# Ledger of designs, part 33: designed miniproteins, single chains, continued (3)

Each design is a single chain, and the fold is of that chain. pLDDT is the mean over its residues in the fold that is shown.

## One batch from the design tools (miniprotein)

Design m9112
Fold by ESMFold2-Fast:
Structure m9112 (fold): chain A 74 residues (1-74)
Amino acid sequence: MEKLKEILEEIEKNPTAFETLLLHELQGLSFAEIAERLGISQSTASRYYKLGKELFEELDKELEKLKKKKKEEE
């Protein structure tokens, strides 16, 4: 699927944005802690989190489509 590939390419092009999302959501790190770990500013960490969250939401929607296709193939 072209859209899923596009989302994955955006994640690959913006690995810091997706890493910021995971550090905040899975490890519970604040933007200040993420900024320190990644060597960026807190404002940049906040922007990357928003981008990562948007990419994750789009990825989740495409994964739902793949699950529906797998149910049709089985």
Scores: mean pLDDT 75

Design m9113
Fold by ESMFold2-Fast:
Structure m9113 (fold): chain A 68 residues (1-68)
Amino acid sequence: MKSGSGEFSGGAAAGRAATGELQKAMAEAGPGEVTGETSGDTVRLTYSGTEEAAAVAEAGIRRAAASG
């Protein structure tokens, strides 16, 4: 199992969208989980899972950060 986190600026709506996309991507890759927390405009995503699931979570976080 691998775990990590990332954050970006976007508020609650962006956090919900990113969490949903990560959940879908991780489900296709393998066992894992992701949770999102929003504080003001800052969204923090925390993930854990297999190395493959964690890799897709990292990619999704980078994608969300790039779109903000």
Scores: mean pLDDT 78

Design m9114
Fold by ESMFold2-Fast:
Structure m9114 (fold): chain A 99 residues (1-99)
Amino acid sequence: AAADRQALVAALEKLEKEVNSVVGEEAAKILNESIERAKKAALDESLSAREALQQALLEVQKGVEEASKVASDEERKAILAAVTAALRELAPLLTRLLL
């Protein structure tokens, strides 16, 4: 449903804002690019809501792994906190679509 995709996009937008407030420009650029790919997957009507969620999560995971290579220890901790908060916000959607 459109509501599921909107909820996913809203969580990704919130994650994007949080990340940009807590990490330096180099790590932020990598994460912003991965979040944009995740948002594109979320809005891809050729994917089911479940597939869109799975692809969006995969894109975020790839971005976190890549950003972690250029991030400081403090920035890595901040990224983990931001992603954990986003996953908690998505918990009802994760439970319904993946479980």
Scores: mean pLDDT 85

Design m9115
Fold by ESMFold2-Fast:
Structure m9115 (fold): chain A 100 residues (1-100)
Amino acid sequence: REALLRALLELGVAALSIAMAIIALKRGDVEEALRQLERAEEALERALELVPHPDVEEALRLTREARRALEEGDVERALELLERAMEALARAARELEAQL
């Protein structure tokens, strides 16, 4: 139960970081977006260590793909990937909350 609560907190950190990355990208601040995505990846990795979950794994994969898209200058692709990552995080959070 404590591991589930800590995993949910890490998913919350990841969701906030991804949201901040999206806001930064809409303002043209790619450097801030990359910093936020690094924070999101770290939080998702910690969540997976606490509780393995396929939607958390998908969110991490999508977040990493979004970071690569930004490194290649593809802001539109990064935004699409981050929106999908947020959907995966929402699914994971609901399922983990149901296990409490």
Scores: mean pLDDT 89

Design m9116
Fold by ESMFold2-Fast:
Structure m9116 (fold): chain A 94 residues (1-94)
Amino acid sequence: AAEEVLQAADELIAHPEDPEAWGRFIQAIADGYRKADELEKAGNLEQAAEVYETISDAARRAAETPGLPPELQESLREVADYFRAKAEELRAKA
């Protein structure tokens, strides 16, 4: 799931006009979030933080895609910041 988010981000960057690439990216973020949430609920805070960091990195890379509308780039940066903050909070608790 975490590695799939990075691969989906790279595919989106290569094909920003492909709705399937965008759909795969959104799905990969959702799958990663579910995995991280399950790890967090199980008390595996360090592993959950690693998954959230991977999602954050993928969203930040996707935000760098040339030709995306500015509002979409900003939304992706907000997603990246959100998951980065969650990862930092969990590492502080681990």
Scores: mean pLDDT 82

Design m9117
Fold by ESMFold2-Fast:
Structure m9117 (fold): chain A 99 residues (1-99)
Amino acid sequence: SKKELILGALENAEAAIRGGDYDSALRYVNMAFELAKQLLLENSDRFPSPEVFVARHLSLIGHREDIVVALQKQDPSLALIHLEKFRSDVLEILSELGV
């Protein structure tokens, strides 16, 4: 499922960050982001309001940007904090959508 692909990509990103493979970490983060964005777009009519949909999408964009910046600064601890926030947002979206 798309859920399993997103969560798997985030697990692979975490492993890559912890292993110092920031190029692979960026690829997995980008993969998780694109899949999560597709999930949001495919379910846009299932959110309580358009404002909630926009807020969820902006939150995912912000966490992705924060991860990218942390990796560019060679700060794996900060990258892992933002990756966990990204994972938390994905889990909340999945719960809200009932998937």
Scores: mean pLDDT 88

Design m9118
Fold by ESMFold2-Fast:
Structure m9118 (fold): chain A 93 residues (1-93)
Amino acid sequence: SEYEEKIKEYDKKIAEAKTDSEKAEYWANRGEAYLKLGKYDDALYDFDTALKLDPNYALAWHNLGVLYESLGLLEEAERYRQKALALDPDYPE
């Protein structure tokens, strides 16, 4: 699938990245691909790793919200969504 190919692409980019900012972006983007495949444990690990590298990375907060909503954890999902909007008010829902 396209998402499985994206995961392989980001595996390589993560290994080759030299800055915490680049690593955070690539971890978060790989996490999104895992989320689209329903691989929630892998997605959670990637988003947590991205946020340890860059706690202001709005995409990772937004996708944690989507992940927690998918798990039925609606209170936690809303907290992550609000964090993403506070960091980037124009972030698409």
Scores: mean pLDDT 85

Design m9119
Fold by ESMFold2-Fast:
Structure m9119 (fold): chain A 75 residues (1-75)
Amino acid sequence: SEEQREAARKSADEAANGLPTVDGEQAKRAGELAKKYGANVSDDAIEALAKGAQYSGGMTRESLADALAGIAEGN
């Protein structure tokens, strides 16, 4: 939904803190913020996302927002 996408985007932007890329710890923070902003994201999904970001050497802010939105929408 638009609300899930907005929560994901806002969380990714805030966690990135002005940087174009995020590491695993920032991805984890983004997931926690997304939950706070009303996104349907489980703790298990947040841990998986953080590990994915760590394993890949980081991810873009846009990819993080897209991943959080996908998780929240049950994909």
Scores: mean pLDDT 82

Design m9120
Fold by ESMFold2-Fast:
Structure m9120 (fold): chain A 56 residues (1-56)
Amino acid sequence: GAREELERLAAEVGMSVEEARELLAAFGPDGTVALMQSQGVSRELAERIVRALLAL
């Protein structure tokens, strides 16, 4: 399901689902993507994680 996919994607970038949710709450979708990119995450992967979070 969406939660299992999100856990896999978050683990791939070295963060928990809870950490990813906190970023989304603090910075919004676009801000979260930008922050993840600044930490070395690809734009495509960051956007997939944010979409998975929004699908929950």
Scores: mean pLDDT 81

Design m9121
Fold by ESMFold2-Fast:
Order: sequence, then structure tokens, then C-alpha cells
Structure m9121 (fold): chain A 98 residues (1-98)
Amino acid sequence: PEEPVPKEVIEKAKFLIDVALALLRIQSVFADPEERKKLEKGIEILEEAQRVLDEAARTGGPKSEVLARIDELIEKAEKEGVPELVINTLREVKSLIE
């Protein structure tokens, strides 16, 4: 069977997402309505990334499946024009898992 993502890597990736989420939520408080909409989309994408990592930690799912899901979220983030912080965080998470 394909090896799962190590628990230490998942914990580090989740920490990066938590930091990014905290920053986006702070920015959202001071944002105008149009900027807030983009921030909210970014938050939703990062929350989905957290769900992917939580599932991987719980089930021991294969590394290739986790990477494919993160790639899907990166593509969605790029298409939806979310803040660069979201895309950069997802790319860093992918790099940690690779």
C-alpha cells in the first residue's frame, strides 16, 4: 500500500493553514465589501484544505490522493482570484507533503 502523509507533516501543514486563516479573518474585519468577498472565498478554500488534512490524519489515506486534492484547491484558488496568501499557503502545504 502507498504510504500515508506523516502525522508531523500534517500537523505542520495544519499550523500554516491556521496562521493564514487567522490573518484572513483579521483582514476581513477591516475590508471593504468587495475585498471581504475575496477574503471569504479564500477562507472557504483553506477550510476545505483543513478538512482534507483532517481526513488524511484520521483514515491514513494515500499521499497521492492528498496531493491531488490540494492541487484541485490551488486551481480553484487561482480561478476565483482569492488573495495570494491563500495560493502561497496551499503551495507551501503541497511542498511539505511532497
Scores: mean pLDDT 87

Design m9122
Fold by ESMFold2-Fast:
Structure m9122 (fold): chain A 61 residues (1-61)
Amino acid sequence: SPVVESLIAQLTSPDETTRLSAAEVLGEHFGEDPRVQEALKKALTDPSEEVREAAKKALEK
C-alpha cells in the first residue's frame, strides 16, 4: 500500500513530530502488517524517548 510505505518512510524523518505521528498511526491502523512491525522494531532505537515508547506500544498489539 502506498500509504503504508509513505508512513514507514516518515519513521525516518529528521522531524521528531513526524516520526512520532507515523509510529502512532502505523501502530493503530497497520500493526498487523509484517513490514510495519519490522519498521517499528527499528524505531525502538530512535533517539526520541517518545518515539521509542510509541513504537513499543504499537508492537504490543
Scores: mean pLDDT 84

Design m9123
Fold by ESMFold2-Fast:
Structure m9123 (fold): chain A 66 residues (1-66)
Amino acid sequence: SMRDKYLALLRRLRELAERILPVDPETSQRILELVDLGERNLDNPERMQQVLNEALDLLHEAVERL
């Protein structure tokens, strides 16, 4: 289901946030907040897409700073 796919993506985002925590705690915290927002909006594809896009942008910016 789409819900299961969203849950899998949010789980991957949480894992990535935990991995970058020692290097970039601010970005880690922002991604974790987006994961929490996503978990509250699993039945809303438009909000989920916004959450995923924002998380990807934050990850790209963090990688560029490393």
Scores: mean pLDDT 85

Design m9124
Fold by ESMFold2-Fast:
Structure m9124 (fold): chain A 84 residues (1-84)
Amino acid sequence: LEALFEEAERRVEEEGRRRNLPEETIELALLMLRAQRAFALGDREEAQRLGLEAEERARRDPEAARKAEELALPEFRRVVEALA
């Protein structure tokens, strides 16, 4: 499970750079993915902390949040599919 999330984080960074996305957008996508990883590993406090940080950033820049979701969601989906 942890290795699947590490691969997902790597893919988010690579795809974000390939698409010339701002560093802040890539960081938000990683933050969203890390929150899901913490939740999956049972670290509820870390998942909540990271989730709240992602929500705060999304409120300040909704366009960056949309792009971050587009970047992170496919990678999270791959992790879920690999567990099936």
Scores: mean pLDDT 83

Design m9125
Fold by ESMFold2-Fast:
Structure m9125 (fold): chain A 60 residues (1-60)
Amino acid sequence: SLRDQIAARLEEIGIHDPPEALLDAIVAASRGDLARADALLEEYLRTGQPLPVLIARLQA
């Protein structure tokens, strides 16, 4: 599932045991598209901004 793929991505970048709320937020922000989730995680790695902050900016 998309959720499982996002969880695997987070684990690969060093975020272990991500909270359900974070996974739900990334799934919602991705609109069912893994490429959108990848772009969000790439932005996280590039900027160092916390994921909740980046997600909020996309949903504002």
Scores: mean pLDDT 79

Design m9126
Fold by ESMFold2-Fast:
Structure m9126 (fold): chain A 84 residues (1-84)
Amino acid sequence: DAAVKAIEEETIRRIADLLELEGDEAEIRLAYDLLKRINFDGTPPPADQAALAEKLLPKLTPEKQKQIVELLEEERRRIAEAKA
């Protein structure tokens, strides 16, 4: 599972760079978890994370949303390959 963790950490770094996220690693991981959960497929953010979603909204241009979806799809593929 070290390979899976490395893939997740790489995806987190790429998303943080793309959105120019500042803060500690825990805040960046919370943003990543939220983006992964909503997946831009119409899934609403959890009510307890609404404030975080509102802070991220100005950074989420349509172009960046597409790039995040592509990064999350690449992560899922790489994790599946690592487990095969």
Scores: mean pLDDT 77

Design m9127
Fold by ESMFold2-Fast:
Structure m9127 (fold): chain A 90 residues (1-90)
Amino acid sequence: SQDKLKQVQEIKNEFVNKVNDVILEYINDSSITKEEAIERIEEITEEAKQKIKEILKDDPELEKEVLKELDEMKESAIKSIEKLAEQRKA
């Protein structure tokens, strides 16, 4: 339904905003470790996945696709943290 697609988009937007906040905090605060930043991203991802599973329980194909998108965005964010961690050592 249109309402479910809107809820999915809102969950994705919240996910992106929270992940970007972690990355920006990591850039601006040298006391935050790579491990802490990655853990926060993983927690944000798990919360988003749980919300998606609840709203898309009657649409397993769309659920699978959205969960895959969240995993791909998580992996991209983790790679960003890893690259920033390498730059801290240079």
Scores: mean pLDDT 89

Design m9128
Fold by ESMFold2-Fast:
Structure m9128 (fold): chain A 95 residues (1-95)
Amino acid sequence: SHLERAKAALEKAREIAEELAKDPNASEEAKQAAREVVRRTEEAIEALERGDLEAAIRHLESLSEPLKVLAKHNPEAAEKIEREVKLAYVHILAA
């Protein structure tokens, strides 16, 4: 289903962010932003599981700020996370 594909994309975004949060070479600012991405993707997944698509969209929109911080420190990883978040957004709208 579209919602299962949205969840899968968010799980990939979460995994990338978790790796950044654990990176010993990353700055504390980047690690904090990565932890925020993890938390907000988890909240979006929980909203999807409850069938609350509007809440899921709001959580995805809230990712803009921590992703801007990540892009300053690791633009490649931020771009990969953004790609997965956009894919999740498309699948939620198609549901």
Scores: mean pLDDT 88

Design m9129
Fold by ESMFold2-Fast:
Structure m9129 (fold): chain A 88 residues (1-88)
Amino acid sequence: SSEEKINAAQKFTEALVDLINASPEDLEKAFEEAKKALDAFIELMSKEELEELAKGLDELIENLKEKGVDEAVLKYVEELLKYVKEKI
């Protein structure tokens, strides 16, 4: 349902923000939480919605690079993007 998609999108967004703001010691756990939320979100999405999510993650990665975010964080966000692209 649309409500389930909105809820899953919110949970993924919150987990993604946590990943971006994670300390080095929490980074792996934050990635695991983000991937879990992404898995739940992907199950509810059409191919078109997955393509839009991939575009959004590409834009996010470029924005994070411009802001000088740690390479370890960038690699985890890139892994999430790769996972989405593999589902398209």
Scores: mean pLDDT 87

Design m9130
Fold by ESMFold2-Fast:
Structure m9130 (fold): chain A 72 residues (1-72)
Amino acid sequence: AEHYEELGLIYEKLGNHEEAAKAYEEAAVVYAKLGNEEGATRSLVRALDLYDKLGNVEGRVRAEQAVKEAMA
């Protein structure tokens, strides 16, 4: 989970916003599966912000749904 957050930060620094969003999305899903709601929410918010900046509506919806399903 934390490794995906660090990967997201690295991609952001490199300007790879799409890869950064995907890394934060994966971090959020892993945190959600572990029951870490704080980590899941933090990572999801970062992924959604990046998808919004990219205009990637499909990525945003997928990330929200994946985290919601992982928490169920």
Scores: mean pLDDT 81

Design m9131
Fold by ESMFold2-Fast:
Structure m9131 (fold): chain A 65 residues (1-65)
Amino acid sequence: DDSVELVRASLLASGFPKDVADLVSRVYKESIEKGWSKEQRRKRAAEELERAGYTDYVPSIVETL
């Protein structure tokens, strides 16, 4: 939806790499579809970023979610 596209665009505008923006916006979309809490969304985003090798972005991303 438009909210997912806005999250992705915002991350790109903030200077995050495309892979990070794509990953975080995907997790955001899944959080809406599955009814996850904000805490569950943050935890899942952190896990996915760490798995993809983007651990350094976790603190900044958690603050935006």
Scores: mean pLDDT 82

Design m9132
Fold by ESMFold2-Fast:
Structure m9132 (fold): chain A 84 residues (1-84)
Amino acid sequence: SMAEEILRLGEEARKLIEEIRNNPGSIRLEDLPEELQKVLQEVVARTQQVGKEHADLPDEEKIRLVEEVVEELIKKYYDKAEEL
């Protein structure tokens, strides 16, 4: 079903984000399916924005804000399953 496909993409996106965080450069965007490229690009753009807006905060607080943004974006992909 389409709902199952959306949930699978959300899980795959989460795993790829974790892999990129733990081993930067191991994955190139051009090697990913277009749908996953869009998810990763949005995450990168949002995390860079948080870093710029909160440049005066301690690193630990910046990391927490970045984690919140990533969880928010991942949730969007799971929530789409409810609309189907």
Scores: mean pLDDT 66

Design m9133
Fold by ESMFold2-Fast:
Structure m9133 (fold): chain A 61 residues (1-61)
Amino acid sequence: SIDIGISDPRFRAAIARYDAAVAQYGDDWQQISQAVSGVTMPAAVQQRMQAIYQAYQAYQA
């Protein structure tokens, strides 16, 4: 389900921030999600963000 309606023109900037955060924090998705969103995200959201980013990396390759 897509109930969060993500379609911002800044999507590309968000991906760049994820890439930078992953480079800095490795696989620490608590810190990555906080660095990207500016707030501490719930664990379930962190896990989904990780899965989405991994899918993005696979697609990009």
Scores: mean pLDDT 67

Design m9134
Fold by ESMFold2-Fast:
Structure m9134 (fold): chain A 68 residues (1-68)
Amino acid sequence: MAELEAELRRQIDRLRELAAKSTDPEVRAGLEQLVRDMEALLAAKASPEDLEGFLENARLVIEAVERY
């Protein structure tokens, strides 16, 4: 659990950096929304399964944004 939470926090920080550097308002809004969703999961003490699912989605979004 703690390891997944730590990884999620690292991905949140990365998403925040990408959002801050994004000049596209749609991309920035999407990244900011994903950050909020991930923070809500951490605050709600979501299950390991939910945390893993969101972590994988965050990784895919980061990859897609970096490709753009």
Scores: mean pLDDT 77

Design m9135
Fold by ESMFold2-Fast:
Structure m9135 (fold): chain A 68 residues (1-68)
Amino acid sequence: DVLEKLEKPEEVDKEKEEELEKELSEKLGISKETARRYVDLLPGYDKEQIIEVLKELGLNPLAEALEE
């Protein structure tokens, strides 16, 4: 079933990574490849968790861009 695949951790993580890549690319005006490198640093995290980690790393402007 399609619904069962959507609930899989790998499928959910992949969708979140694609959404995060788009958000970073659009909000920061960077290429999708560059955005993918940022996502690659925080694989498997929820968007909220990624924002928290970025704040801890001192990347507050990037965290704010993701909140938008």
Scores: mean pLDDT 60

Design m9136
Fold by ESMFold2-Fast:
Structure m9136 (fold): chain A 99 residues (1-99)
Amino acid sequence: MELLKRLERAAETLRRAGLETLAEDARRVLEEIKKDPKNELARGGGYLTLAVAYALEGDVEKAREYLDKALEALRKAGFSDEELEQARALVEAVIKAAE
C-alpha cells in the first residue's frame, strides 16, 4: 500500500525532472504491483524507481534504502550480480549528479 503511494509521487518527480520514460515505467510498475503485490520483478522495478526519485530529491538515505530493497527483489526475480551492480551504479550516479 505505502509502495503504491510513493510510486505515484515518484512518477511525478521523474516527469518534472524530464525523465518521461522512467516516469512511464513507474506507472506501469504501479499497475503490475496492483495486479500482483508479490511480483518480485514489478516490486524491484518499483523500488528502483523510488531510489532514483529520492536521489533526485536529495534524500540520500531513502534513495539507498529503496536501492537495497530493489536489489533484493531483483535478485529474487533472477537478475545477475552484474545487473544488480548496474542498478546500484545508476542510483549512485543520480545521487552524485543531484549534489
Scores: mean pLDDT 76

Design m9137
Fold by ESMFold2-Fast:
Structure m9137 (fold): chain A 61 residues (1-61)
Amino acid sequence: SRLDFIRELSGLIDRYRAGELSLDEFADEARRLARQAGFSDDQVDALVKGLTTHLERDKAR
């Protein structure tokens, strides 16, 4: 479900912020979760690009 996706994605973000995942590992896992949740290719690409850009900017601040 989309709620399961949001919960799993939140955990993935926490693991990235804790330094347990690289940005590339985060992107690969987020892409897989989005595909499993039934997002289209375009939606997956837009979502992962947005998330990785946002997280990279936050870490640089």
Scores: mean pLDDT 82

Design m9138
Fold by ESMFold2-Fast:
Structure m9138 (fold): chain A 94 residues (1-94)
Amino acid sequence: MEVELPPREELIALYTGLSVDQMIGALETLAETNPELAAEARAVAERLRAHRDDRLAAMREFATFLGRLLHRYLGVPEAETEELVAEVVARVAA
């Protein structure tokens, strides 16, 4: 693969440390820098705004979207992205 992902633990730590507002900001930045993703990223950001008072629900939406991007654009296996999403959600829930 041409794009090297950071180590799994580093990715999980980065994502689990994000506030809902930081997740929304990341999605808005993604929409601005990747026009092909703008509509999908903004739709996810709107769902996160609906879950502003529920960080676990917001993280699940955010992590699931990022997992889809890893699979679609970086060729990460779907099973691996599902495991990564599950681990991020589990750490936020703990």
Scores: mean pLDDT 76

Design m9139
Fold by ESMFold2-Fast:
Structure m9139 (fold): chain A 84 residues (1-84)
Amino acid sequence: MIKVVAGSPETEEEAVKEVEKLLKEEKGVVVFAAAQSTSATAKVVEIGKENPNGTLYAETVPAETLEEAEKAARELAERVKKRL
């Protein structure tokens, strides 16, 4: 199962916590996209390294809105699904 999480500057802390929870609780694939924030993506990648039982794909997008980050995360999930 692929789980999709998107973050914006306003929701960064909540989005990072959701990714950590999903990686710890499920042997699934987690896809993350962050609007503008390289910091959120870096934190999520570090959490992924600490949780090797999950698989993480993360990117920062040059988007300013959560809606654009959600779209990018869904597009990344479709690319990941085609590779599996």
Scores: mean pLDDT 75

Design m9140
Fold by ESMFold2-Fast:
Structure m9140 (fold): chain A 110 residues (1-110)
Amino acid sequence: AEEDAERLKKRMLEKGVSPEQAEVAALMFKLMAPTAKLYTEDIDKAIEILEQKLKENPDNPYLWYGLGVAYELKGEKDKAIEYFQKALEIAKDTDPELSKEIEERIEKVK
């Protein structure tokens, strides 16, 4: 997990993504990977952590995207789409690659 997060950060930096965005993406990868393997109680704890991080950086589209994925894993489809749409609104003009990924995930969840 740590090695995979560091590898993702390195790849993003090599692609010209800002160091700040790469660090947040690595953190999100680390937080999101556990939710894919966790029971509902663990997913709820991950949501709590993501919401705390979002309060610190509300303009970070990766945090909104992470919350969307967590709610999708919990089976709360409408809530997941709501968070994905918020992530897309923020990413739309600043991160074209993330925007495309979010749009593709919204289509799959619908």
Scores: mean pLDDT 71

Design m9141
Fold by ESMFold2-Fast:
Structure m9141 (fold): chain A 70 residues (1-70)
Amino acid sequence: SGEEAVAKAREAVERAEEALRAGDADTASQYATEAGKWAVRAMSLGEEEGGREAGERAGQVGRQAKALGG
């Protein structure tokens, strides 16, 4: 369901943010990518607000991870 997709996206974002805080750019990037995929799925299933918010967070973490990794 869309709600499950939002929950998966948020969980992946939290794991990405944790990896970023630990200085693990590769792991942060992987989870940010996963979160983005779940966010897109959530929006396609009608969860536009939750999916958009999770997608924005995923994009931000992904950009920070890329900067951290060089």
Scores: mean pLDDT 85

Design m9142
Fold by ESMFold2-Fast:
Structure m9142 (fold): chain A 93 residues (1-93)
Amino acid sequence: DREARGREGLAAEEAAAEEKLKAEMPEEFIKEMRERGISPRLAVLAYEFITKEGKDKEIVLEAAVKVQEKGYHRYPDIVLEHELKKEIKKLEE
């Protein structure tokens, strides 16, 4: 979406992402994301960077924590993906 959604819309997307995590991802990965305080939507994006893009797990997880700390987890996926990619690049340098 090009516009920010209301809190209810974001909560529904986080619930859908949590169901996707439980259905498609290893329990160990889900546990690590929860322990690091990473939101379900951000966890899905992090997993895709690790599995589809071949990024290092520790770099991606550290980048996801930084995105979470900045509060971007409250924004649409396009913003989350952009900020996650930016933080990954900083950690690769």
Scores: mean pLDDT 72

Design m9143
Fold by ESMFold2-Fast:
Structure m9143 (fold): chain A 86 residues (1-86)
Amino acid sequence: SLRETLLETLRESNLTIDDIVAEAERLSEQVRADKEALEERLEKIKESAKELGKMEEYEKAKELAELMLNGRLAEAIREKIEEILA
């Protein structure tokens, strides 16, 4: 199950939920420092997704990028982990 996979990953990585959230915040700050690189990456993902018929993957990437730019990624990750562990 997703819950078992998450718990096993946390145990093997010796990571806490707070560690994951902190890393998400650091990555978001790095992304916000170079918005042009993010936009270029998203365009490349979009082109690849069109060729492979996987536009859902592009939509997920875009949503992730928006969460990073808005400073909401850490909150979204924490909420998702808590839902999985509930």
Scores: mean pLDDT 78

Design m9144
Fold by ESMFold2-Fast:
Structure m9144 (fold): chain A 72 residues (1-72)
Amino acid sequence: SLSRELAIRLYQTLMNLDRARAEELYERHLLIAQSEEEGVVTPESQAARALFDAIRAELEERLRAYREELAK
């Protein structure tokens, strides 16, 4: 999806990773978020989820700003 592609690009930019490494990091954070929904919560999973949520929130804000600019 577009959101997945942009999230991977954001990981590449913020972490200075190649595409393969960024895809691995994105998939790992998704698994951590899913594990928390199943009740598997550790300090490490909470920290990773907070980072994932922050990156996702920034991605959604950027998408909203770009859509508003295109609508002008």
Scores: mean pLDDT 70

Design m9145
Fold by ESMFold2-Fast:
Structure m9145 (fold): chain A 107 residues (1-107)
Amino acid sequence: SPPPRAMSREEAEEKAREYARKITEDEKQVEAITEMMVALLELARRAAENPDDPAIQELQARLEALEAELERRGLPEVEAELEVLLAVAEYLGAPESKIEAIRSALK
């Protein structure tokens, strides 16, 4: 298997849109959720590269906002949290074993 790698911005947008489409068929809502997830993933990357980056506080706020939106759109709280964790793990190039553990929790 190829080694795990961090996602590009374009791959992150595609992944975010995939999750949004599981929740809603409304294109305006898909766009809003996609933008929230992409912002979260970029902030997570910055926090991972520099733990002293003030983006860590922004990341927490955006994570809470995204989870609230996913719950309001019809995902249960637990599934919303796991989908966000999966997106962050995949975006940051976490080991496949970690990604599979999160995916197994979603099933």
Scores: mean pLDDT 65

Design m9146
Fold by ESMFold2-Fast:
Structure m9146 (fold): chain A 61 residues (1-61)
Amino acid sequence: EELLAEIETPEDAIGIAVITEKGEKILVYRDGKLVDELLSDGRAKAVLLEPGEKAIIYRLL
């Protein structure tokens, strides 16, 4: 996988967790609009978390 973005999110951020093949978990807060676009393109794998969690986007190899 490849790290696509580390983003400082706005107040209305959506939380998505990405777990790598190694089982590493990275979190960053992000608004859902941009993340939804990246996921629809299949650029990254993400797991939607509860509001107030962090989200990070990885590109899967």
Scores: mean pLDDT 43

